# Designed miniproteins, single chains, continued (4): the designs that were tried, part 75

Each design is a single chain, and the fold is of that chain. pLDDT is the mean over its residues in the fold that is shown.

## One batch from the design tools (miniprotein)

Design m14762
Fold by ESMFold2-Fast:
Structure m14762 (fold): chain A 79 residues (1-79)
Amino acid sequence: GPLLAERRKAEEEINKLYKEGQAEVDRLAAIDPAAGARAQTLLDKYLEEAYKQISPEKRVELAKKGLDEVRRLAAEAAA
């Protein structure tokens, strides 16, 4: 049904966003291991919260927020 199709599409988008987030965490950890650990904790938190949502839109929104938080930490550490 439509809900299943929407959930599948959201899972594919979440997987893409979290791969990007993990790459940012890995880059940050190479520069600053403590900041990398904080970024990993944030990414894991947003992923866990995303999987608790039944709404595909809210799942994607939380995954995007996780990536944005990781990117912000990476930018702050690189400056």
Scores: mean pLDDT 80

Design m14763
Fold by ESMFold2-Fast:
Structure m14763 (fold): chain A 91 residues (1-91)
Amino acid sequence: MAEEQEALLRRFVESTKKALEENKDDPEKAARLGRLALVGLKTWHERGFDPEAVRRAAEELAEHFQKLADETGSEEIRKVAEEIRELAEKL
C-alpha cells in the first residue's frame, strides 16, 4: 500500500501543478483548482493515507500555489495556498 499511496499522491501533485500552469491566466479557475486539491488531500487523509505522505504533498502544493499567487497578484490563490499550508501543519 505505501508504494501505491506514494504514487497516487505524486500523480495528484503533478496533475494539479499541470492544471494550475494551464490556468495561470485565469486566477478564479486556479483558485477553484486549489480548493479541489485541498478537498482531495483531506479525503486521502480521511481514508487513512500516511499523514506524512499527505503532508509532503500538501506542502509541495502550498508552495506551488504561493508562487503562482506571487506571480499573478491574486489574493484568492494566496488564500488557497494558506489553507493548504494550514492542512500540512495539522498533519
Scores: mean pLDDT 82

Design m14764
Fold by ESMFold2-Fast:
Structure m14764 (fold): chain A 111 residues (1-111)
Amino acid sequence: EIRELLEKIASPESVERFLEQLEAGADVAVLIGEESKLDEMEKVARYLLERGLVKRAIIVSLTKEDYEKRPEEILEMAERLGRALQARGEKVAVASTHPEIMEALERGAAA
């Protein structure tokens, strides 16, 4: 069930990565994607929270223009978010259709 929901908002590789992070005991789910996928991201967040699989969910909704015109700012934001969650002692599971965003957040969370 969760796999089917994740497949609507993330690549197959990102889905497997997210599931590994959940199995490792993630406290927070971070879902980053385009506005067109907001409803699907909300469904993933609700599923995780209702079943106690995570304590919190963060949804970051991006316009196509945001990523196309300001990709460096988005990557910096994702890495900073990862660092902030790590500073709180929170483990993260991240899903995105953009692998660069996922990698940036994971770098911050690993620091």
Scores: mean pLDDT 83

Design m14765
Fold by ESMFold2-Fast:
Structure m14765 (fold): chain A 86 residues (1-86)
Amino acid sequence: SEREELKEKKIELLSKTMSEEEAKKLVEAEDLANEAAEAEKAGDYKKAIELLEKVKEKAKELLPEEQAKEAEELLEEEIKKLEEKA
């Protein structure tokens, strides 16, 4: 599909600045974040929270310690906002 082709191109572009494995995980994390945003728009805050928790786990695997901590803080803030709406 066009979406699969776009994912492959993103991995190729990212692989110029990072490993292919890191690029694949980053694209996977982006997909999870996009699914979380869609769930939030649909009013499914429970699913959005679950997906953002998975994004947080991916960030820990992918990013250097400093950047991973910053990403965790940002994602925890988003999760708290969704919990208030749920």
Scores: mean pLDDT 77

Design m14766
Fold by ESMFold2-Fast:
Structure m14766 (fold): chain A 69 residues (1-69)
Amino acid sequence: YKNLGNVYYNQRKYSLAIEEYNKAIELKPDFAEAYNNRGAAYVSMRNYSKAIEDYNKAIELKPDFAEAH
């Protein structure tokens, strides 16, 4: 899928990226990739608490994401 959140993230529009990742998660709450990507956007905004929560959720849904930095 062309994920609009990833487009905004690549343009460094992190607030808009988070908004689109929120929509993806609302449509598919088990979408580990959306949690991982939203976590990365939170890191870029220096919101480390929310980033940790999203990374933990991504790992819970797909343990392979434990390898993500």
Scores: mean pLDDT 77

Design m14767
Fold by ESMFold2-Fast:
Structure m14767 (fold): chain A 77 residues (1-77)
Amino acid sequence: SDIEEAKKLLEEAKELLEQGKPEEAGKLLVRATDLAGKAGDSELLDEIERLTVRLLLEYEAYDEAEKVGKVFKKHGY
């Protein structure tokens, strides 16, 4: 399901951030956000948003955080 795939991508993105790979993590968060947005899973979207804020503040990954934000906006968030 879209929800299960999005959850898997979120967990993989967390692991990538622990490995110091913010660009790769950002790509997974873009995909996770689109899937969670299609499913309308607000709780999962909140979790993705928290990790995206961390991506921005801890890693200064501005481009990747912006791309995630655009997908949120596409789904009305």
Scores: mean pLDDT 87

Design m14768
Fold by ESMFold2-Fast:
Structure m14768 (fold): chain A 68 residues (1-68)
Amino acid sequence: SEELLRQAEEAIRRGDYEKAIELAKKAIELKPSWRGYLLLARAYGLSGDLKEALRAGQKAQELRDAEE
């Protein structure tokens, strides 16, 4: 959902990384997308969960490559 991705970006901007992770995961559940995984990676990275950030970032790259 585009709306969930937008809300996740807003949560990141205000420093609510827990909410951003939740919203990005919901967006991915509705429709897997490289943008959803990219936002998930950003939220995890900013929260200090580097392992999950790397996993989500790799998945975002894989999905972006599949769309090309």
Scores: mean pLDDT 85

Design m14769
Fold by ESMFold2-Fast:
Structure m14769 (fold): chain A 68 residues (1-68)
Amino acid sequence: MISDKELDRAVFELAVATAYATAVSAGKISPEEARKLFDEAVERITELVDAGDLEGARAYVKELIDSL
């Protein structure tokens, strides 16, 4: 079964993936740029979740989505 940390990570990753996919569909960002930004976001989310900083992870994801 998936761990609580892994589930939190998956939820944050899904939110970011959805936001970038929507931005690409709207022509706001290229697919190549979205992929790069998504990879960077996944690394940061993983770091924060593994450190137990769920509040920092939420703030980071919110700021990323709000920037789009």
Scores: mean pLDDT 81

Design m14770
Fold by ESMFold2-Fast:
Structure m14770 (fold): chain A 69 residues (1-69)
Amino acid sequence: MEAEAQEIRERASTEEKIKELEEERKEGERLIKLGKETGDKKLIEEGKKKVERVEKIVNTMLELGLASL
């Protein structure tokens, strides 16, 4: 179990993963803003879904001690 996680970390560092999550959060927030400006409910929902996904992953990483805020 941990050996598999270690191989993943060697290919994509924890820092790279955090950067990807930050970019996904920013994209989600951008979609929410765009949806509010255009009145597109689908964009707002898509953006919220991305933000929620990032928050869930970040919380899991914090619980595992893989990230610090």
Scores: mean pLDDT 72

Design m14771
Fold by ESMFold2-Fast:
Order: C-alpha cells, then sequence, then structure tokens
Structure m14771 (fold): chain A 60 residues (1-60)
C-alpha cells in the first residue's frame, strides 16, 4: 500500500542519516555504519535495501 511504501521510505531515510553520522564519527567504519542501518531498519527493510542504504552512505 501507499502507507507501507511511505513508512519504508521514512525508515530508509532515517537509516541513511544514522549511517552517515556513524561514518563521520568513526572515520569510515563500515561495520558500525551497517549495524546502525540494521538497528534503524528494525526488520522493515529487505537485505537489498539495507545494502543500498550502506552504499548511499559510502558514496555521499
Amino acid sequence: SLEEELERQRVADEALEKAREVMKKTGGNYAEAFRAIVEAADGKLSAGELIGVLMAALTG
């Protein structure tokens, strides 16, 4: 549904911002960034979406 799509988008956006904060704070620690993404996603994002968020955090 549209509501589910909007919720998923909000979760992805929150996860991306947390990942960027972790990357900045840790000087590029990918493992810590990915952990932050998984925690923020709270099971709502697929494995592909989780990796997509990590790649976005790494590239800008």
Scores: mean pLDDT 83

Design m14772
Fold by ESMFold2-Fast:
Structure m14772 (fold): chain A 63 residues (1-63)
Amino acid sequence: SKEYIKKAIEYLEKGDIKKAIEYLEKAEEVSPLKVEIGTAKVFAENGDIKDAIDTLKSALEKL
């Protein structure tokens, strides 16, 4: 859902990557945008925080 993606972005911006990933896993379970969310999760896990946030913002525009 949009709410889980927004929470993930907030935690990424705060540097709380672990909580961001938890919200991305919740978003992936309930969202049709599993590929975009999964891609953002991989970016976050690799420390590519900017790319993770940009991917999630793009996903929000599709919802």
Scores: mean pLDDT 82

Design m14773
Fold by ESMFold2-Fast:
Structure m14773 (fold): chain A 100 residues (1-100)
Amino acid sequence: APTPQMQSMQTRASDMTDTMQRITDTQDPSMRPSVDRMQGLVDQLRSSTSMDDAISVMQQLIGVMRDVLRRMRTNPRISPRDRHIIETQVQTMQDFLASL
């Protein structure tokens, strides 16, 4: 069974992916490949059997989100509010991993 920390990581990763899915569906469908990659990472995280594997997958997810944020900052279709939501989610996830 996953640890409480692994369950927290799964919840955080799913929440971020759901936010990105909403942004893709409502603002810019060109972000679909990034969302698909994030969904694959969430599935990989759910299949992780160790904390080290889970942390590695979470670091990969943060990498994808950082690349997405860089793209969002130059994309006029994406609202400043939604950019701020994603920036906050990335920062809180980084802070969570740093606390492990």
Scores: mean pLDDT 84

Design m14774
Fold by ESMFold2-Fast:
Structure m14774 (fold): chain A 65 residues (1-65)
Amino acid sequence: GRMARRKREEQRKVNKEIADELIRIGDEVDADFALKRGVPLEELIERAERRGNKDVVERLKELAK
């Protein structure tokens, strides 16, 4: 969920980059994971891969570079 903006300050390195890219590709499902809690990029990549979201997986890997 989106409870506080302070989360972006603490999770800026992960959530901000992930959410921004996911918004551009229109995959809000994975963006929810990033916004809900700053899980590692690898974890989000695995979830997107299992869900079959190849576009999201590619974007997350680009961010991890």
Scores: mean pLDDT 59

Design m14775
Fold by ESMFold2-Fast:
Structure m14775 (fold): chain A 72 residues (1-72)
Amino acid sequence: SMEELLKEAEVALLTMQAILYLKNGDYEKAVKYAEEALKIDPNNKTALFILSEAYEKLGKKDEAEKYRKQAE
């Protein structure tokens, strides 16, 4: 459906930007974009992995562990 295609496209763009920010060391922006992706797709494994890594880099160990387990 058109709604599914738009949803998939938006999640793909958000996770792509989140990965870019993560690789550039902009961990706060990586979190922001990955969280937006999870609002659209709560089980998106890519977004969950990005959040676990970004929170780890931000020193938020409990949040990082939470998202790491959800990414399984």
Scores: mean pLDDT 89

Design m14776
Fold by ESMFold2-Fast:
Structure m14776 (fold): chain A 62 residues (1-62)
Amino acid sequence: MEEEIDRDIKVALALIWSAIAKLMAERGEVDEALAFLDRMIEKFKDVPEAVKILEETKKELE
């Protein structure tokens, strides 16, 4: 049960970080947004759903 809650929290955080990265890119900080997403992908690599959200956002910003 705790593991499932942790997964859901990480997915929610991935969505929040994706939104932040998109805002950074809109301000012209694309390279920083991509570096931020790379760090988050590595940190959350144990949660495939979170990684997918972050990778899709990274591809959108490239």
Scores: mean pLDDT 80

Design m14777
Fold by ESMFold2-Fast:
Structure m14777 (fold): chain A 56 residues (1-56)
Amino acid sequence: GAAEVEALLKKAEELEKEAKEGKETGTLSEFEVEELEGIAALLKAFAATLARRAAR
């Protein structure tokens, strides 16, 4: 439902922020930044799929 979509989007946003901060500070490797960005993209894709199913 809507709560599940919201939770996925919030988690994706948190991961994107972590990737950005880790890249900026040099705390995360290039590989770790890429992994976090990839996971965030997958969470957004799942959220979009759930939102489309709820609209049907």
Scores: mean pLDDT 82

Design m14778
Fold by ESMFold2-Fast:
Structure m14778 (fold): chain A 78 residues (1-78)
Amino acid sequence: AKSRLAADPNDAKAWLELGKEYLGKEDYEAAVKYFEKAYALADKELQIEALEGIALAYAELGKYEKAEEYFKKAEELR
C-alpha cells in the first residue's frame, strides 16, 4: 500500500501489492508501472510474481504480444 511505500520505497513486496491493488481498480497502466518497480527491487521469487502481474495487466489492455513476452520471462525464472 502507499503508506508502506512512503516509509520504505525500496520495499519490493509493497510495490507488488500496489500493482495488484491497481489491477483490481482496472487501472492497468498504473498496475504495470508498480509491478515494474517491484520487479526491479525484488528477489527471484517476487520477480516471478511481478512479471506475471505485468503480463496480466498487458493482457487486460489488449496488448497480447507484450503479455506473452512477460509470461515467458516469468516461466524462464521458474
Scores: mean pLDDT 78

Design m14779
Fold by ESMFold2-Fast:
Structure m14779 (fold): chain A 95 residues (1-95)
Amino acid sequence: SSMEEALKKQIERFIEILEAVIEAMKKDPRVPEETVKRFEELLKKLKEALKNNDLEAAQKVLAEFTALYSSLSPEQQRIASEAMRKYVEEKYPRP
């Protein structure tokens, strides 16, 4: 259970990061609305998997996020990674 609890906490943190990334992507005209909607759909699936304590489903959704990210243009990948870095540095600063 302790390992499952640690995994759930990591997924919850990833959801927070992903929400911030999606908001940044929505504000950037270089990211198509359709691409943003695809990320929002996966975020909804990930939240439902966690709510149902379905870690197998959560892992499958995380694989879908990785695939979607890999399908982005280099510029779109950079927008997403810079938003993620900014959020992580702001929310989880180094001690």
Scores: mean pLDDT 84

Design m14780
Fold by ESMFold2-Fast:
Structure m14780 (fold): chain A 66 residues (1-66)
Amino acid sequence: SKELEDEILLALATMHAALLKRIGASPEEVRREKERFLELAKKNGVSPETIAEIERLFDEVLAELE
């Protein structure tokens, strides 16, 4: 279902954000990955709630790095 697909994308974003944090990615790299994920989510009609959660995950990483 579309809902399940959104959940899978959120899980992938969560793992990706965690990996970026662990490897000490630059804020620029994290922002680029955030924008990429958000663009893909919007293009694929992901729910606004899931998009907001993806954004929050990357913003938490950015806050910790900066």
Scores: mean pLDDT 81

Design m14781
Fold by ESMFold2-Fast:
Structure m14781 (fold): chain A 77 residues (1-77)
Amino acid sequence: SKREKAEEYYEKGVQLYYEKKYEEAISYFEKFLELDPESELTAEAYQMIAEAYRRLGKEEKAEEYLKKAVEFAEKQE
């Protein structure tokens, strides 16, 4: 299903992040967000993308995605 595929992309992103393959991790988190933009994992995906960008030295991108994570979490209240 679409949900199962989204979860697989999320898990692959997490795996790649811990392997320090940050650009690949971001790509898989973006694929997750395209399939399931309103998931319980969505705020965490934004946080993971932000941290990956920080690791790549892309501070402005990191701040952008961190704001998306906060805004999404607030909408789930």
Scores: mean pLDDT 86

Design m14782
Fold by ESMFold2-Fast:
Structure m14782 (fold): chain A 68 residues (1-68)
Amino acid sequence: SDAVLLDRLTGLKSQEEVERVREEMRRTLVRLSGRPADEFELVLPEDASSKELREWLDELRAVLDALE
């Protein structure tokens, strides 16, 4: 039961973290390119686990860091 509760709490927290990172990435892309954020599409599955969401965010952040 504890494991199930922790998994769901982690999932909700990851979703909130994803939204914040998306906003930060959007602002970073706008700054870096000088183009509107809507030209940069971020696609994430709705049913992704917390681990998968963080892995994708890490990958996207690494790409942004490499571009700068």
Scores: mean pLDDT 59

Design m14783
Fold by ESMFold2-Fast:
Structure m14783 (fold): chain A 67 residues (1-67)
Amino acid sequence: RREELIKRLQEKELTPEEMARLLGVSVQLAREVMKRAGKDRLTAEDLAEALGLTPEQAVDTLLSNAH
């Protein structure tokens, strides 16, 4: 279920490698985003704030890329 996936992503903090895979970006870019946020791991909401996206857009992007 989509709601369960969203909740799971919010509860699980993303490593740079996982974030890079889900977003389709380089690990280096993922690391830079995490350093900017000041965290070793980011939630989808933290990523949305760091990139200037809405949480909804960030979650949708992560779910689409997971296919």
Scores: mean pLDDT 59

Design m14784
Fold by ESMFold2-Fast:
Structure m14784 (fold): chain A 77 residues (1-77)
Amino acid sequence: MKIVYELDLEGTQEQIDTVIKAIEDAGGKVISREVEGNRARITVEFDDEETYKKAAIAIGKAVADNPGLRILEGRRL
């Protein structure tokens, strides 16, 4: 069963791009992006729970490694 999440991010465009790349490298698909200044809302699809878990770990690492990068909200659709 596919898993779809909306993520609200805050950071520089470069930091937001690192999160998107981490998700894509983990096998997630970015379905949509809305970027406004230092914030972005992205919708991401994962093929299974294992792909989602890999992406969640990669996102957490990106946030830990990038001061000022924040996940404001994560919502499962």
Scores: mean pLDDT 82

Design m14785
Fold by ESMFold2-Fast:
Structure m14785 (fold): chain A 63 residues (1-63)
Amino acid sequence: NLRKEGEELMKQGKYEEAAKLYDEAIKADPEDAEAWGNKGRALAKLGKIEEAFEYGEKALELS
């Protein structure tokens, strides 16, 4: 389960690995609003604020 693996990576502070895992979740289901939101959260932790905002907006669009 990509979501569970992503959350474990986030808890461990492995934000780059979590972001990549959420990318795979988005590829598998591009309409999964939670995957878009989780990638945005991981990007924000990496300091990629502009990208994080774009992914968050996409999550809201799909909600």
Scores: mean pLDDT 84

Design m14786
Fold by ESMFold2-Fast:
Structure m14786 (fold): chain A 92 residues (1-92)
Amino acid sequence: SSEIQQLVEQLVKKLREAGFEVKASLDGNVLTLEITAPNVSSLIGLALKLIGLSFDGYDIEIEIKGDTLTVTIRAENEEQLKEMLQLLIETL
């Protein structure tokens, strides 16, 4: 979907402008983000926002190794993936 691709590009751009290094991969309705933080404060701030979204019932898995946050976003369908991407762009 061109709309999904545009939303992923917007999310990646927003994170990069905030000082993060980002690698994104999309497999069906599963988005994986590998995010490298410039410092501990940025890492924790991002992780807390993602934890908040996970508490709202979205299938968001978070793994932290050193300076790198791996985020796996699983949607049931393309419409839910669009919704999750819009929420991430608004929240991050």
Scores: mean pLDDT 88

Design m14787
Fold by ESMFold2-Fast:
Structure m14787 (fold): chain A 72 residues (1-72)
Amino acid sequence: SIESVQKLLDYLNLPQYDAALVLERLEEVGDSGVELSKIIPELPEDKAKGIYVRLNGDKVVALVPGKGVVVF
């Protein structure tokens, strides 16, 4: 959902990024994981490095190196 995408963006310190655009891009890749840098190419490499994201129903799921699975 747009709300879950906004939570992801807040986590990344990008609260002003276009959440609707990010949701659209995530919907295009479906339930398969995608590198965060492919969804938000403007992210600094250190913030995007190794993070994979996917939709899971109304939620966004991220695999974050060193932290594991984070659900938004």
Scores: mean pLDDT 78

Design m14788
Fold by ESMFold2-Fast:
Structure m14788 (fold): chain A 92 residues (1-92)
Amino acid sequence: SSKRERLIETLKKNLLDLAREAVRGGQKSRSAGISGLEFATAAALNLAKLEGEEAQKLYDFAKAQTEAARSGDRETLLKKAEEVLRKIEEYL
């Protein structure tokens, strides 16, 4: 529907912006990067509720990368944030 289509477009834009902020945050500090990944993962979940299986896979990927980033150093975090951004760009 028109309403659903506009909501999906808004969620996709917000997800991309949040993924970009996760990379930028990771460049500044580990804490900022982790927070950015958490927000991007939450946005991916919201999109998955509307888009179905492929968006669910994107959410599952973002969640896994965010958990891996929590156990690593800043370099690991930044690589995980960049992987999440790349996967989101490929999906959109």
Scores: mean pLDDT 87

Design m14789
Fold by ESMFold2-Fast:
Structure m14789 (fold): chain A 97 residues (1-97)
Amino acid sequence: MMRERARRAALEAIEFVRRNKSQEEVDEFLREMIRREDGLAGMAAVLAAGLQLKNPEIDPEEAAEEAVERAESVIESFLESMDKAAKVADEIIERSR
């Protein structure tokens, strides 16, 4: 995943929310970001929009960096869970006689 792309997606989401768009417009924008961007960038955009909505006075660069860091952590946790699932699948296959 390209971290710089995720940071730019997060900043774009923050700017969109700051322009006082309706909740419906924000929801549609985030759906488009999820379709357009990779998993890290899409997740970072959603998290950044949430941070901006929760604290309108937050610094955009700080919010974007926090969103990217949180997105990376979530993806890493998901990949660790998938590795554990693969090991369980291997155990099931080994018990098949």
Scores: mean pLDDT 77

Design m14790
Fold by ESMFold2-Fast:
Structure m14790 (fold): chain A 65 residues (1-65)
Amino acid sequence: SAAQQFANDLARAAVILYERGETELARELLKRAAQSDPGNQKLVEAAKLAETDPEKAAEIAREAV
């Protein structure tokens, strides 16, 4: 669906931002990705970890896309 594609695009952008050290922007995009596709359990898990463990959040987000 369009919502799943949008969530995937946001998650991919978040991963790139994490790699560039833009941790705050990456966190916000990852949270929005999880909100757009709440059925994607890996994406939801990554968003929950985004504030406390950004490195782990980025790892899980890569697996979700």
Scores: mean pLDDT 84

Design m14791
Fold by ESMFold2-Fast:
Structure m14791 (fold): chain A 75 residues (1-75)
Amino acid sequence: SAGVELGRAQFDAAVDYWIKNNITPTRGQVRELVANMESLGMSREEIIALLDEAAKRVDDANRAVLEAVRDELRA
């Protein structure tokens, strides 16, 4: 759906920005992106998969934040 595509594009843009600028997001910032993706119609399972794929692309500090939020969604 257009909403799911928008949510994914916004998340991908945020991850690309963090990589380009060597920024580690806060858990709160990642949770806000997750809440936005949920509001746009993405399932929890789709969001978990996106967080897993993003975690493979980022540094150790950023990966720890993404994995922490992913694990909250699995609980």
Scores: mean pLDDT 88

Design m14792
Fold by ESMFold2-Fast:
Structure m14792 (fold): chain A 85 residues (1-85)
Amino acid sequence: NNITRLIGEVLRLIGILLDIELLLKEIEDEEFKKKAEEKLEEIKKRLKEILKSDLSIEEKIKKVEELTKEAEKLLEEIKEYLKKQ
């Protein structure tokens, strides 16, 4: 069921975005924090645009999977920064 797959991918992405939001509170460098917040907001905006689009369910799944990879990369960048902080 393609709709169940889309819901699963969206929930996975939301979980990563919540992890990012929690870690943003721990960032001491205001410039890095602002850049990370801007990237997070762009990911949220793109997720809303994908879900509101006229794309097929299968195309939405692919775009959400790509967006999840971008969110995972941002999460790892923040984690690496916090290790060096």
Scores: mean pLDDT 89

Design m14793
Fold by ESMFold2-Fast:
Structure m14793 (fold): chain A 58 residues (1-58)
Amino acid sequence: PVLAVAIKDYEAKTEEELSLKEGEILKVLDKIGDKYLVENKEGKVGLVPKEYLEEIPV
């Protein structure tokens, strides 16, 4: 699956991270260690900790 849902709110701590709102659907672009590189519906790309995301079937 190439989609994930944010399971809780996340506030970006660095310029490379993306802020998330619970229930937001994101496209998974890459997996980098303990973080996922994701794109939101607005076209913004950034890193988020994997524990804030749950992959979903499409």
Scores: mean pLDDT 80

Design m14794
Fold by ESMFold2-Fast:
Structure m14794 (fold): chain A 84 residues (1-84)
Amino acid sequence: SEADELLRQGARAYREGDYETAIAYYEQALALDPSYAEAWYMLGEALAKQGRLEEAIAAYEKAVALDPRYTRARANLARLRAQL
């Protein structure tokens, strides 16, 4: 889907260290599919890299709410909450 393609473009930008571009792609993917748990998780990862920790927590909470067994999202949410 278009949302999947946007997620892949965001993941590429993330790997290149371009977190601002990654966030823009993830937000576009979520505009098309707000139930895309992986896109919420990836958004949280990019926000955390920018030090936007409260926004990263909110994004991880969305991922966990959509998929309660999303182990990576649950682990990163717990880790960031422990740092605040």
Scores: mean pLDDT 91

Design m14795
Fold by ESMFold2-Fast:
Structure m14795 (fold): chain A 95 residues (1-95)
Amino acid sequence: SEFEFKKTQFKVLLIAASGEVLVIERVLERNPDLPEEVKRRLEEIRREIEKLIEEAKEELEKAKTAEEVQEIIDKFYEKYNPLAREAERLIAEIR
């Protein structure tokens, strides 16, 4: 039950992370006159987050224990959090 609960919780969290990809896409779409270096970096962050989500989904389908799910969660957020914070910083500077 703990295994299924953690797996379901992480699936919900991955949907939330996918929302960050959508935010970056909308910022790029609505701000065509952004400096090329900012556009490039936001596109790189978007692609890296998409890659992390896909890798996490694949690892989650192979997980057999609640402990393995927690390791996948920890690894995901260790990589995701700095990317999401960099995107937030870059987006805040557009104003």
Scores: mean pLDDT 87

Design m14796
Fold by ESMFold2-Fast:
Structure m14796 (fold): chain A 74 residues (1-74)
Amino acid sequence: MDYSKLKGKRIGFRGDNPDVAEKIRSVGAVPVSLGGPDSTIDRLLSKGKIDVFIENPDKIDDVLKEMAETGVLK
């Protein structure tokens, strides 16, 4: 799978999840560790502080593949 489309994208995830952060870094993206309520995450997305948020760490591989395939984060 070609992950070049994800290079430099800021991908948010919940808390301290080293496996998730490592997967995000492996595709050339920037992991952003986030704590707090969903309202904070929504605010960061709307302001462009993060490009995408992955709520379920078990879905990280599927989300990364989908983004790489489509080239679209919205």
Scores: mean pLDDT 73

Design m14797
Fold by ESMFold2-Fast:
Structure m14797 (fold): chain A 67 residues (1-67)
Amino acid sequence: SDEDLEKIAELTGLSKELVRKVAEELGLSDEEIRELAEKVEKQPSKEEALRTFEEFVTRKALERAAG
């Protein structure tokens, strides 16, 4: 949802537009976006939130590339 995208953007320091674009390019479902928001929200710092975001995105990209 837009709320989850905004939360991810705020916690990671990325723009909401960038987060939305990444989600669209990976074909993330609302459930996957919510999962990402929850994982990012649990991080104690922006640096760790960014790392969590990158790890999640990389994992999803690899899953889709593998078929």
Scores: mean pLDDT 83

Design m14798
Fold by ESMFold2-Fast:
Structure m14798 (fold): chain A 55 residues (1-55)
Amino acid sequence: SLEEQIEELEKQIATLERLLALAEETGSVSPAELAAMRAAIDRLRAQRDALLAQL
């Protein structure tokens, strides 16, 4: 269902946001990798918002 797809996207977004926060705090990844992670989060948020608009 759309609701299940939204829930899965929200879970993925939350997981990536936690990983990004950890990476920023620890300095474990390059600036380019941090930028790529932020871009991935933005794409997932856009997908979630598009599905929410269909409800």
Scores: mean pLDDT 87

